# Designs tried in a protein design run: designed miniproteins, single chains, continued (4). Part 24

Each design is a single chain, and the fold is of that chain. pLDDT is the mean over its residues in the fold that is shown.

## One batch from the design tools (miniprotein)

Design m12862
Fold by ESMFold2-Fast:
Structure m12862 (fold): chain A 59 residues (1-59)
Amino acid sequence: SAEETLKELEEKLEKAKKALEEARQNGDSVTERVAEHELKLLEEAIEKLKETGEVPELP
């Protein structure tokens, strides 16, 4: 369901934010860039789901 998918995406978003912060603290610029990209994709998926009701496929 869209509601459960939203919850899963929000959980992934929080984990991605934590990974990004850890990468920044460790000076791991490669992991930081990857985490930033993933975070943006998750934010876009959440916004799309909220606006259109379209359920994205979970990986």
Scores: mean pLDDT 77

Design m12863
Fold by ESMFold2-Fast:
Structure m12863 (fold): chain A 120 residues (1-120)
Amino acid sequence: MTREEIEELRKRAFSPDPEEQLAALERMKANLGGDITPLELLDAVKPLLNSPDPRVQKAAVEILIELLKDKDPDVRARAAYLLGQITDPEARELAKPPLEELLHDPDPIVQETAKRALEN
């Protein structure tokens, strides 16, 4: 994927159109571990966590849940923190079991971040 293609995907993720947001997130997720880094995916997901479109919000939450399993403890901690910012009760319920698993994470910052996310 070219730099220009990555920039266009980021722009689409920040589009006010939920169909463009969903398409951008799916494309970025499909290229995770190749041209798209976990941090770029985290940045794209951030503004969508409390989206008024439930499909967009669900897609963003599901991506964060997948990033809780990342090999990088910084990625896991950031994903846990963002899941703690969700206000929707259904989305919080989806995040609860994977966050509870992180209470036993080998990284102490990941453990503390998951604990704080669950206390919200």
Scores: mean pLDDT 79

Design m12864
Fold by ESMFold2-Fast:
Structure m12864 (fold): chain A 74 residues (1-74)
Amino acid sequence: SIEDELKKVLEEVRELLEKAFEAEKAGDHETANKLEKEALQKVFDFIRKTNDEKVSEELLKKTQEISKEIKEKY
């Protein structure tokens, strides 16, 4: 289902963003930037693929929430 795909994408985005912040904390800015770009690519690829405004809005909102949580943790 689209809900299961959304959940999977959000989980993959979270993992990539957490790894990006860990790399940045370790001073590996190149790896951090690469991982952050991969996370953004997954988000926009899913938006393009689904062509569903409501699903896209939920993905963007939850991605922003994940980013904020990780930033506050570090």
Scores: mean pLDDT 84

Design m12865
Fold by ESMFold2-Fast:
Structure m12865 (fold): chain A 92 residues (1-92)
Amino acid sequence: MEDFLEAAEMTLLAMGAVIAKRSGDAQAAADYGERAIELLQKREKVSPEVLEAARFVADAMEEAGKQSTDPELAARVRETAERLRKLIEEKE
C-alpha cells in the first residue's frame, strides 16, 4: 500500500518536472527534485517503479538547468540533480 502511494507521488513529481522543463521553469524543476530526494530519503528500500520515475525527474531537471539563463539557478538545479542521481544509485 505505501509503495503504491510512493510510486504515485514520484510519478506526479516526474510529470511536474517534465512540465517545468517544457515551460523553461528551472526553479519549479529544482523544487520537484528536492521533493523527489525527500521521498527517496524517507525509505531505506524503494520499488523499481519509484526509482524509474525518479530518473525521469533527474533527466527533466538537467534539461531545465541547461535552459536557464540564471547561473545561480542553473547551478542549484545541477546540484539537486546530482544529489538525486547519487541517491538513486544508492537505492538500486
Scores: mean pLDDT 81

Design m12866
Fold by ESMFold2-Fast:
Structure m12866 (fold): chain A 100 residues (1-100)
Amino acid sequence: MEELRETIELMLEIARESERYLFEKKTEEIIKEIEEELRKNPELSEEEAIEKGKKLLEESVRVMNSPDREELLEEGKERVEKAVREAYRRRKEEERRRRE
């Protein structure tokens, strides 16, 4: 019985770490995807880009079985918002410089 419990605990720990790492990577991919959309659609507002990112995160979280998924979702949304704002600022600055 002890070996089974240890195996289950190890599997759960690995699963939780894997889900967190995958979610972090997914968040970064979403940010890159939004940045590409901003490049393709210059009329896309910062607010619309943030909303798209949050929706993509919500879709990603639905396939997770982690008990922490709601906390991960909230953290992901905050990270997406901050990263999108930074990317949008960099894009505006880049666009301004190109027109010089």
Scores: mean pLDDT 74

Design m12867
Fold by ESMFold2-Fast:
Structure m12867 (fold): chain A 94 residues (1-94)
Amino acid sequence: ATAVRVILEVEAEDREAAEAGARALAERLAAAPGTVAVGAGPVSETRGLVVAVFEDAAAYEAFLATDLPAVVADVLAIPGVTGVRVREVTAFPA
């Protein structure tokens, strides 16, 4: 079996906005079909990371195609959030 890990970064004007953006992103990823694990944490005062694991490539591709644009738009709408980017996508044995 092959799972997919995705790492996303939230950029913000300050720590409160970075935490709010990362929390919102993690919540949306946790609700996505086929997501088996989600974690979030600070990288700096203005950046947060969110890590999600999808059960397979099909679940990840479905999220990317259908949900990700709306999720990015919603997170960018949070006051003080300035960017959301995908940093890393890794397939691994699971």
Scores: mean pLDDT 86

Design m12868
Fold by ESMFold2-Fast:
Structure m12868 (fold): chain A 65 residues (1-65)
Amino acid sequence: GEKLVEDARALTEEAIEAAKAGDLSRAASLLAAAGILAAAAYAEGDEEAAREARELYREALREIE
């Protein structure tokens, strides 16, 4: 579960940087990938990792929007 959270963190950080650079298409793709990781953690029954990945995703959305 921890690796999924760290991968989601890296993807959300890259998404924020892409958005700051004006590359909204790259930012959207990276956010979609982070969302998929949160869903994967939930499907595997790792509720803690799923919650942490979802929070990272939501924080990145707030930074971009």
Scores: mean pLDDT 80

Design m12869
Fold by ESMFold2-Fast:
Structure m12869 (fold): chain A 85 residues (1-85)
Amino acid sequence: EELEKVLAALRELGVSEDTLNEIRKILQDALEKMKQAKSDEEIDKVINEALFKIGKILSKELSTSDVIRLLNVVREAFKKAKEKL
């Protein structure tokens, strides 16, 4: 649910399908690791590593301002996912 909202936002900003698929895999991996995490510190580490990887990928296609906006959308999605754990 939250993952599809992030991918919709990325598609609206003109991110390529190849980049969308790469980000989808990072988001899916991060959500699975969050479910397996034993502490809030482990969850936060997973979120921060995913945001770092996504930021690097998006920086190749998008302006700095668009990267910041999209990273905020991703961060909010992870925050909502964390609250459901």
Scores: mean pLDDT 81

Design m12870
Fold by ESMFold2-Fast:
Structure m12870 (fold): chain A 85 residues (1-85)
Amino acid sequence: SMEEALKEMEELVRKAVEAIRAGDFEAAAEHLRRAAEIAEEMGLDDIAAVLRRAAETAATGDRFEAEVAAAFALMALEIAKLIAK
């Protein structure tokens, strides 16, 4: 379901935030890329674009930019969850 997909994407973004805080930018980028793939499969093109951009940002290894991008992605997912209900 859409709600289950949004929850899985949120869990992946939370794992990405943990990885960023641990300095594991490669793991963070992989979690965000996986979340973007789920968004693409669900037809959530705007959310997929936000998640893809967050993954690219995480891959650069800039912790501040990566944390900001991941926080924005998490906010976008929370808004999508409210709309889907």
Scores: mean pLDDT 86

Design m12871
Fold by ESMFold2-Fast:
Structure m12871 (fold): chain A 104 residues (1-104)
Amino acid sequence: GPARAVAALDAAAAGLSGVPGATATREGSTLTVTVPPTPEALEALRAAAATAASVPGVTATVEGNTLTITVPADAAALASDDAISDAVREAAEIVGAGAVRAAA
């Protein structure tokens, strides 16, 4: 349900807040991630957006050095809560790895 998808966004935001140069905030069903504007971090944002957007009903957009992921807020999601949670987690791990390399 929506609560599980939102919990995945909260976990992603918490994990990314520990990454040097990365900022992540969750507002409702949306996660906003900002990374250093380095080639490595920007490539990680594109890969993360593609991963998140691979799940039906999940929207991911990259604007500059910012990634916005929106998960379905409605109970009737086209994808399972597991698929949404797994995609959000994988996207966050991709961003975290790219941001760490950019900061090193």
Scores: mean pLDDT 75

Design m12872
Fold by ESMFold2-Fast:
Structure m12872 (fold): chain A 80 residues (1-80)
Amino acid sequence: LDPAEAYALRAEGERAFAAGDLETAAAHYEQALRILEAALGPDHPDVARTAFLLGLVYAAMGDLERARAYFERAFAISRR
């Protein structure tokens, strides 16, 4: 699976988030996260960045439990 597809999805998610389309942003970041995990492994910095972005989207949606889980994951990867 090509990581370039995941980075394109992240860019589309960023545009959707900036436009206030939180559901579209979440969908794009979730797909990007799955691709990056499969291609680079679960502890890669790009997985951490994508998890952090998804946490921001869920926080904006008011889903604080999912936001916290993604932020904790991103922080754990980055904390080494």
Scores: mean pLDDT 84

Design m12873
Fold by ESMFold2-Fast:
Structure m12873 (fold): chain A 97 residues (1-97)
Amino acid sequence: VSQEELDAGVLLVKAAVALATKDAVAAAEAALELARRFPGMPEAIAAAAEIAAEAAEKAGVREAAEYARRAAEAARRGDIERAIELLERAVEAAREA
């Protein structure tokens, strides 16, 4: 297991904790940080974005959930720049709620 895999794993755990506490902002911020720090890990970015979407849905922030879901799809296609843009919008939408 590489240090990058361990560091990305810590951010995934942060997203999961935010989901458990219904903290849409923290979940979206964790996913955004993972995408910015580890652009070479599209599946990890997609997983974090999906967790952020679920956290936003549980918090009632539908706009943030939609941006996070689109970010996960962009990450799976390898479009990491688009995933980052969408996660930035997810963070903004969650903060405005």
Scores: mean pLDDT 87

Design m12874
Fold by ESMFold2-Fast:
Structure m12874 (fold): chain A 61 residues (1-61)
Amino acid sequence: DERQRQALEDLLIQIGKEMGPEEEERARSQRGSSLGDLLRTVQELYERDEDKFLAAVGKVE
């Protein structure tokens, strides 16, 4: 569903923005990516710094 893909894209960018400039750039580079690529990027950001990722998720709702 394109609506779910777009929602994940927007959420990923917001999480990246809260994490830091490099993570924001990485997230923004995934605009228009498939759902699978977006999910891979979520996993990548989580694995980079789990505490920072979880703190960012808490700030975006």
Scores: mean pLDDT 83

Design m12875
Fold by ESMFold2-Fast:
Structure m12875 (fold): chain A 84 residues (1-84)
Amino acid sequence: DAKKYFDEGVKAIEEKKYEEAIEYFEKAIELDPDFPLAYKALGIAYFKLKKYDKAIEYYEKALELDPDDEASKYLLEKAKKEKE
């Protein structure tokens, strides 16, 4: 169940366990590759770990699946600025 892994990942983010969150979101994407919220969340987890290149990659993937998500657009711009 992709949603179960997504919810566990969100809980890990709240506990600042970003590496665990990444594992949960990766499992969610394995079960549902067309899950834009999971890609956005993966980007957030990588951003928190200061892995900006990976954050950018996953925000771009989220926008490929959901082009109108203003939150993902904002997060992508923020990650690009942090990389510089």
Scores: mean pLDDT 88

Design m12876
Fold by ESMFold2-Fast:
Structure m12876 (fold): chain A 67 residues (1-67)
Amino acid sequence: MSDEEVKQKTNKAASAIQNGDGEKAIKLAEELAKEGHLDSVKALAQVAKTLGQEETAKKIEEIVKKA
């Protein structure tokens, strides 16, 4: 995955969190984690926490721990 693709997926996941689409955000976070981009996944967990989306944040944190 290129740096531009990482940025694109991270931005899409952040937008999904902002729009309340936790399932889409989790899917994109899993793709980022599979490719080794754990820093981006950790950033997404922090965004979800900041927006009060506790369930989404927990699932993204589990993805980081599993990777």
Scores: mean pLDDT 81

Design m12877
Fold by ESMFold2-Fast:
Structure m12877 (fold): chain A 117 residues (1-117)
Amino acid sequence: MEEAERGKENAKLMAEKGSPLKASIGAGSAATGAGMGSTSAGNAGDEKAKEGGREAAKKAGEGSEAASKGDNKKAAEGAAEAAEAGAKGAELGKGPGSESARVAARGAADGALLGAS
């Protein structure tokens, strides 16, 4: 959760400094991390963690689409929202899937930081 919080704040701070290229790379990285986490949570049978990972993948995808249009601020915001969704899934999950949701949240947060810088 702390990593996702830091990722969100860093993405917001860095959005003004970011470039469309870096935003696109960051959003893509966030989408990949979120997708992996969602898949792993599903394999573990953790319904709540899977849902959080699924929402994280969706938000990261929206950020990637914004980056493709040159909107680096929206791209960073999408990656930050993906990190929040992954963190929420990890908080609500109880089993091995919650670990996968944490990985998704961290990946999304790292992607947000990269994309916003």
Scores: mean pLDDT 62

Design m12878
Fold by ESMFold2-Fast:
Formats: C-alpha cells, sequence, structure tokens
Structure m12878 (fold): chain A 78 residues (1-78)
C-alpha cells in the first residue's frame, strides 16, 4: 500500500469513528464508555496518519479493536 492509499484508508476510518461518536453524543442517554472508546479510536487513527508504516498499522489495529468494543456495547443497549 502506498502512503496515499494508507492515508485515504485512515482518513475514512477516522471519519467513521467521529461519525459514530457524534451519534452517541446526540443520544438522550449517551453511553460514556462508548464515547471513551470512540474518542480513543479517533485519536489513534489521527496519530496513524503521521506515523511510519509499521507504527501506523499497529495504531490502526488498536483503533479497530476499540471500535469493535464500542459496537458491541451499542448492540447491548437495544
Amino acid sequence: MSLSERQFELEINLSLARMFLAIEKSMPNPNEEVIKLLEEAARLYDEALTADEEEAEKLKKKAEELVEEAKKLIKEQE
């Protein structure tokens, strides 16, 4: 993957994390744990945009794990 391709993918993932965060914050009873996980994931994606390739992949993996945990919590709130 080229630097441009990596940057595009990270920017998409960052935008999605920020979108989910905005949705949760707009809920009548926002889940603070979901907010924390999504804010941390967004920060990691943002850091990955300026990191080297190896560090960017590591940060991306951690952010993806946090997004998965947030999605599980959202499903439990049904």
Scores: mean pLDDT 81

Design m12879
Fold by ESMFold2-Fast:
Structure m12879 (fold): chain A 64 residues (1-64)
Amino acid sequence: GPAAAAFERRVAAARERERENPELAELLREIGEKLRAIGDGLDEGIALLKAGGSREEALRLGAL
């Protein structure tokens, strides 16, 4: 339906943005893996990263 088509277009746009910034995509992946290994603890950091934060930005917030 139209909702599914709209969602599919948004996913395609996100993948295109990752192609333009492959280094940023790789950093976000690395941060995700590290947070996964820690488990409980940085739930707020995980939420911020999923919202589009960077590795450095998440670490700065943790230092506060």
Scores: mean pLDDT 63

Design m12880
Fold by ESMFold2-Fast:
Structure m12880 (fold): chain A 61 residues (1-61)
Amino acid sequence: AKEEIIKLLLETRPELGFEDKEYLEELVNKIIENVREVLGLPEDTSLEEILKIIKESIERG
């Protein structure tokens, strides 16, 4: 799941210059945290649902 998002970020947003795997993994974790906060998702929202939202957002633009 996280590796798929990292791949999509690199393919969709190559201008971001993401070359460091550890940095990319930290960014994905921060995106998850920000999505929870920005969308006001319940604390019981599964990680899988959050990753789906992120993936769909990246794929659409």
Scores: mean pLDDT 68

Design m12881
Fold by ESMFold2-Fast:
Structure m12881 (fold): chain A 88 residues (1-88)
Amino acid sequence: MPSEEQLQAMIETARAVLERLREDTSKEALKLKGEAYLAIGLAYYQLGKYEEAKEYLTKAVELLEEADPDSEALKLAKEYLKKAEEAI
């Protein structure tokens, strides 16, 4: 089981990626941003913060559907978005 400290570190790392790529609209950047939003959403889900998980997983789905529609990351984002919505 990841510790709360490890989950917070994951969120901080993913936020750093989003900050670096804030103005980058390339397909590669959209994919990386989607994966970063997925990581944040999964971390919030594991912390029991389902409203925050839902917000970040929704953003992950939007970006990954545009940049990488056949990815495992998109499948995970949709799966955990549903789980977060059911947990609210």
Scores: mean pLDDT 85

Design m12882
Fold by ESMFold2-Fast:
Structure m12882 (fold): chain A 59 residues (1-59)
Amino acid sequence: MSEEEKETQKIFNELVDALANKASKEEIEKLLEKLKEVAPPSPANEAFIKAVEDYIKSM
Protein backbone atom coordinates (compact mmCIF):
# COMPACT_ATOMS: atom_id res chain seq x y z
CA MET A 1 0.00 0.00 0.00
CA SER A 2 1.37 3.43 -0.95
CA GLU A 3 1.86 6.27 1.55
CA GLU A 4 -1.16 8.06 0.04
CA GLU A 5 -3.30 4.92 0.39
CA LYS A 6 -2.21 4.57 4.05
CA GLU A 7 -3.16 8.20 4.76
CA THR A 8 -6.53 7.70 3.01
CA GLN A 9 -7.18 4.53 5.06
CA LYS A 10 -6.26 6.34 8.30
CA ILE A 11 -8.69 9.21 7.63
CA PHE A 12 -11.37 6.74 6.47
CA ASN A 13 -11.03 4.84 9.76
CA GLU A 14 -11.19 8.09 11.78
CA LEU A 15 -14.37 9.12 9.92
CA VAL A 16 -15.97 5.67 10.43
CA ASP A 17 -15.11 5.83 14.16
CA ALA A 18 -16.59 9.36 14.40
CA LEU A 19 -19.81 8.16 12.73
CA ALA A 20 -20.01 5.10 15.03
CA ASN A 21 -19.52 7.32 18.12
CA LYS A 22 -22.09 9.87 16.85
CA ALA A 23 -19.58 12.72 16.80
CA SER A 24 -20.72 16.31 16.17
CA LYS A 25 -21.72 17.50 12.69
CA GLU A 26 -18.69 19.83 12.70
CA GLU A 27 -16.22 17.01 13.46
CA ILE A 28 -17.74 14.72 10.80
CA GLU A 29 -17.64 17.55 8.21
CA LYS A 30 -13.97 18.24 9.06
CA LEU A 31 -13.01 14.57 8.61
CA LEU A 32 -15.04 14.34 5.37
CA GLU A 33 -13.18 17.35 3.92
CA LYS A 34 -9.84 15.70 4.79
CA LEU A 35 -10.99 12.48 3.11
CA LYS A 36 -11.99 14.42 -0.04
CA GLU A 37 -8.47 15.94 -0.16
CA VAL A 38 -6.59 12.60 0.04
CA ALA A 39 -8.94 9.96 -1.40
CA PRO A 40 -8.30 8.93 -5.02
CA PRO A 41 -11.36 9.17 -7.31
CA SER A 42 -13.20 5.83 -7.43
CA PRO A 43 -16.86 4.73 -7.47
CA ALA A 44 -16.48 3.27 -3.96
CA ASN A 45 -14.92 6.46 -2.53
CA GLU A 46 -17.53 8.62 -4.30
CA ALA A 47 -20.40 6.50 -2.93
CA PHE A 48 -18.98 6.65 0.62
CA ILE A 49 -18.47 10.43 0.46
CA LYS A 50 -22.04 10.90 -0.84
CA ALA A 51 -23.46 8.70 1.95
CA VAL A 52 -21.64 10.77 4.61
CA GLU A 53 -22.78 14.05 2.97
CA ASP A 54 -26.39 12.78 2.99
CA TYR A 55 -25.99 11.80 6.67
CA ILE A 56 -24.68 15.30 7.53
CA LYS A 57 -27.70 16.87 5.76
CA SER A 58 -30.02 14.73 7.94
CA MET A 59 -28.46 16.05 11.21
Scores: mean pLDDT 79

Design m12883
Fold by ESMFold2-Fast:
Structure m12883 (fold): chain A 70 residues (1-70)
Amino acid sequence: SLEEIAERVERLYGVPRPLALRIARAAYEKALESGQIGAVEAALRVADELGVPRAAGELAGHLAYEEAKK
């Protein structure tokens, strides 16, 4: 779930859960439209906008794509 993705990002990178959830949601929406590339790109864009580390965005993008495949 998106909540589980946000929890993992919060635990590993110290990103506040509401911000992690916003990144995960944006990635998930783009995963449904454009697959893995769209998910990762959206996650990285939102992470940059929120001042969140790129590595946290990459993790969120990958996990959101895996969620979208279910």
Scores: mean pLDDT 84

Design m12884
Fold by ESMFold2-Fast:
Structure m12884 (fold): chain A 71 residues (1-71)
Amino acid sequence: EATARAMLEAARLYLAGASPEQVRDHAEQVLVEGGVDPEKARALADRIAAMLARATPEQVENIIRSLEEYL
């Protein structure tokens, strides 16, 4: 659940025009608050930010929709 929530919130921030650093830092915070180890949270946040940076706006919107249905 923590990973899904981090991805949802990161995707929303990215779509709103947040910087890659802001997206990564927010994803890391959500993961840590969700009980993920800080080192693992950093690695996951880096992967989430990198994935979103390579996605089209339509792909990001589809990710948001899918995660909203799951959560």
Scores: mean pLDDT 82

Design m12885
Fold by ESMFold2-Fast:
Structure m12885 (fold): chain A 62 residues (1-62)
Amino acid sequence: SMEEEAEKALKEALDALSKNLDGPQEVIREANDLILQGKKALEEKKYEEALEYFKKAKEIAE
């Protein structure tokens, strides 16, 4: 389901961020902000929007 995909993407984004905490501070801040926006979308049951935020967070964190 889209909810399961969004939750998996959140986990992957958090894992990517945690492994790259020594990276550029601007990138870390942007990734964290995207994760927060995704979590808000997830709470609103906007799973497709949440998934997009988490995918982008993972992409820039890596």
Scores: mean pLDDT 84

Design m12886
Fold by ESMFold2-Fast:
Structure m12886 (fold): chain A 56 residues (1-56)
Amino acid sequence: LSREEIVDLLVERSGVSREAAERAVDLALAGASPEEIARATGLSVGAGAAVRAMVS
């Protein structure tokens, strides 16, 4: 999945802003844990884990 596809999915499914979705992808690409992504963006830990899986 491309960065743009992941951002679009996060905005559509979780209702977060595009900026928050982009931040989640950046953190996942930098190797942040699902828990770190959740804390930084307001996503659930499950959503953070999904982002990590999508960028792997």
Scores: mean pLDDT 81

Design m12887
Fold by ESMFold2-Fast:
Structure m12887 (fold): chain A 63 residues (1-63)
Amino acid sequence: GTRVTLRLVGKGPALGSDGSFLPPGTVLEGEVVAERPDGFLLLRDLATGRVYLLGREDVEVLG
């Protein structure tokens, strides 16, 4: 998938598929696993291997 650097700009934490959380303002270096037609992005964190479901409105692309 496409590699991207994203900042979490939503007012709440991002939720991982494994129940992990990332606070607002977190910068993620990840790989896009899937883009959903409902406006969600499925991103794998390259540092941890964890997958996060992110709203497109809650992320800022830096890369």
Scores: mean pLDDT 78

Design m12888
Fold by ESMFold2-Fast:
Structure m12888 (fold): chain A 59 residues (1-59)
Amino acid sequence: SLEEARKLLEERVKAHASAHGIDSVTPELVRAIAEELVAEGKISREQAEELIARVEASL
């Protein structure tokens, strides 16, 4: 579901930011993580595009 995809994306972004000492999340970072999840088959392209648009609107 889109909600499960959102939680997975948020978890991955937080893990990446923590591991690399990133204090602020950028739309570019969110897009990069979403692309990884699509490549891994964990979320669909449509889910990634919708979630990126929502995050960019809120950042």
Scores: mean pLDDT 78

Design m12889
Fold by ESMFold2-Fast:
Structure m12889 (fold): chain A 60 residues (1-60)
Amino acid sequence: HLEEGEKLFRQGRLEEAAEAYRRAIEEDPDNLKAWNGLAFVLELLGRHEEAAEVRRRGAE
């Protein structure tokens, strides 16, 4: 799922990329790359507050 999120992100399919990264986190909550990917995509979508919250949760 992480690789699918990266693929979708590169294609500019940001909402689908966020969904794929959320799935990767659900399968492996220790996957820091998935947390960072989700935060990055949320920032690009203009959802800066949600991105900051995702980063805080991923650091726990």
Scores: mean pLDDT 79

Design m12890
Fold by ESMFold2-Fast:
Structure m12890 (fold): chain A 88 residues (1-88)
Amino acid sequence: GALERLQARYREYWQAVLDYALALTDPNASPEEIAEAKARYDALLPGWQALERALEGVLRGKSVDEIARETGLPKEEIEALRQALESA
């Protein structure tokens, strides 16, 4: 469902962050490995920031329509996030 898609995207963003951090902290990493990890991180960063803004919007009581407009995320994923937070 929508929540599972959101969770999968969250794990992908986290993995990109970790891969880039590991490349930066490994003195034996090649410049190409660092550049590839950075490119993936940079490509996924807007999605990570959109998820963070959506989470903040839900916690602040913003409407799904307002959050969707501000983040560009699907309304079904924002609703799934709201439902998950209300169930926790």
Scores: mean pLDDT 81

Design m12891
Fold by ESMFold2-Fast:
Structure m12891 (fold): chain A 68 residues (1-68)
Amino acid sequence: SGVAILTAVPGVGRETAEALLAWLRSQGIDPDDGAALRAFFRTHSVEELQRIPGIGRETAAALRAAFA
């Protein structure tokens, strides 16, 4: 599940993962599609990921590193 994928990233707890998945759905990204989820993080910079509500610099960097 998307929650399991995201909570494996350092600094991403269940609440952050759920909020991030809800935001991704609002952007038209299917969080149940693991390939689409990984592609999103691979194709976006740390600066772009920081624009996601609830995502700080360290979490954005961890997401980028995990899916690079």
Scores: mean pLDDT 81

Design m12892
Fold by ESMFold2-Fast:
Structure m12892 (fold): chain A 97 residues (1-97)
Amino acid sequence: TEAVELGAKGGELAAKGGTLAAKNAKNKEGLALGIAGALAGAGGVFLAEVLKKGKEAGLTAAAGGEVAKRGGELAGNKEAAELGEKGKELGEKGAAL
């Protein structure tokens, strides 16, 4: 059930990344950071579910989310920073599975 909940959160993060990408279509940096945040969450959940190892996939997703968050902060893009934070949280939960 936790894997299903993480999958749902990954899907939500992906949808938010898509919205951010559309909103920032003229800003390639904002687009890249939004996608990176969404992928960090979704990728971590997917790998944890598929590989059933959880920890390594979750740690990788958490690291990716943290990088996306810092990149968003440096770019002054609050939405990208928030997506990175959510990706980090999903990765940490995947690592705990």
Scores: mean pLDDT 59

Design m12893
Fold by ESMFold2-Fast:
Structure m12893 (fold): chain A 107 residues (1-107)
Amino acid sequence: INAALKAAKALLTAAKAILNSLIAKSSGAVKAAAAKALAGVDTAIALLSSAINSSDLAEQQAYAAAATDLLNAVIATLKASSIASTAAGKAVISNLTSANALLNSAI
């Protein structure tokens, strides 16, 4: 489980870097959507950090499930936004989707 949690966290960290770049380089609706997604990704990273630091398997699985639910909401929001058509947006969605698959395998 820890290997999957760490791999998922690395993918979220990569997505965060892309979102920060989008926020810095964009304006209007794209910037607003990227900022909203970043908030969700930051929360998911915090949940995974708590999971990795836990010595209790049930607690690790609970944090991973909470992160998965958050990532599902973030992915849906991004897919509905103008960001989904950009190369950077597609890369973020791909990283979040892969992280979610790893977390589902760990639960």
Scores: mean pLDDT 81

Design m12894
Fold by ESMFold2-Fast:
Structure m12894 (fold): chain A 81 residues (1-81)
Amino acid sequence: GLTEEELKELEEKLKKIEEEIEKIEKEIKELEEKLKANPDLSEEEKKKLKEEIFELEERLGLLLIEKGVLKRLIERYKASL
């Protein structure tokens, strides 16, 4: 099985992914608020903001999947006491 050191590395990786998720969620919220607060934005500016939000949402989705996989892996290895 995994060594205790490898398990610790997975836990540290999970923490970093959780921190990245939090940063992306905040950035998406800020972009969504900017889109709502500025009705006078040009079509090009609106398109750019929507594209940025979409790219961040795709990255967030991937990170959430990776978080789920890592969390299950860590829990499974911890159960093998």
Scores: mean pLDDT 84

Design m12895
Fold by ESMFold2-Fast:
Structure m12895 (fold): chain A 99 residues (1-99)
Amino acid sequence: AEELLKKGREALSKGDYDTAIEYYEQALKENPSAEVYLNLGIAYLLKGEYDKAIEYFEQAIKLDPKNADAYSVLAAAYFAKGEWDKAREYLDKANELEK
């Protein structure tokens, strides 16, 4: 799973979001984790698929409710959708958890 996450991040850095998603989907099949769901959400967010991104970020939060990064990117997804009140609430939660 860790090697697949690394390859997925390399693909993301090159703007190859579909290849990143393929690596993260393989990682998810091997070992579901908050980090895998977080990275899947980020790839979908970068593709502009905000509803899918939100679903994956919610799964990351279910597995790790103290994951500040998951709340930060969830806020970014809601901001991109124009749901600014929800974006602010999740950003405030992320900042609280980073203490």
Scores: mean pLDDT 85

Design m12896
Fold by ESMFold2-Fast:
Structure m12896 (fold): chain A 73 residues (1-73)
Amino acid sequence: MEEDLKEAREWADRLIALLEKEGMSPEVVAEFRAEADRLIKEGEEKNLPRSELVARLIAATLDAVGRWLEEKL
């Protein structure tokens, strides 16, 4: 479980770095980072399988991208 949580965090960090490089706003990046931290903590507390944790992180990423696009409108 801890190894899965570490992999999920490393994946989230790599994704954040890519989104920052592409010009995502620091506010949206901060919100996504906070949500990723929350999801990883919840995954640790509830022993979520890696696939479920990754799916939730993907959903959070899509939400962050959606908010960033709305900010540009």
Scores: mean pLDDT 74

Design m12897
Fold by ESMFold2-Fast:
Structure m12897 (fold): chain A 82 residues (1-82)
Amino acid sequence: MEKRKEEAKKIMEELKKKLQEIVKKLEELEELLEKGKIKEEEYLKKAEELNKERIKLLEEAAKKLEELEDYEGAKEVRETLK
């Protein structure tokens, strides 16, 4: 019914927005590294933290979609982890 569709859509929209924010943060880190404002070690550490955050967001979204019985949406999110 409509409530489950709305929740699934909201989960996907929130996920997309948060993933875009992670991409922007990664691009900012790359620019800081190129400009010599951060060390390679600091870049790698922060990039790894962003990647862990990305994986966690994808796993949480897939789980929520499965709870809403949106198995197609959950599969799409899980395929992004490959």
Scores: mean pLDDT 80

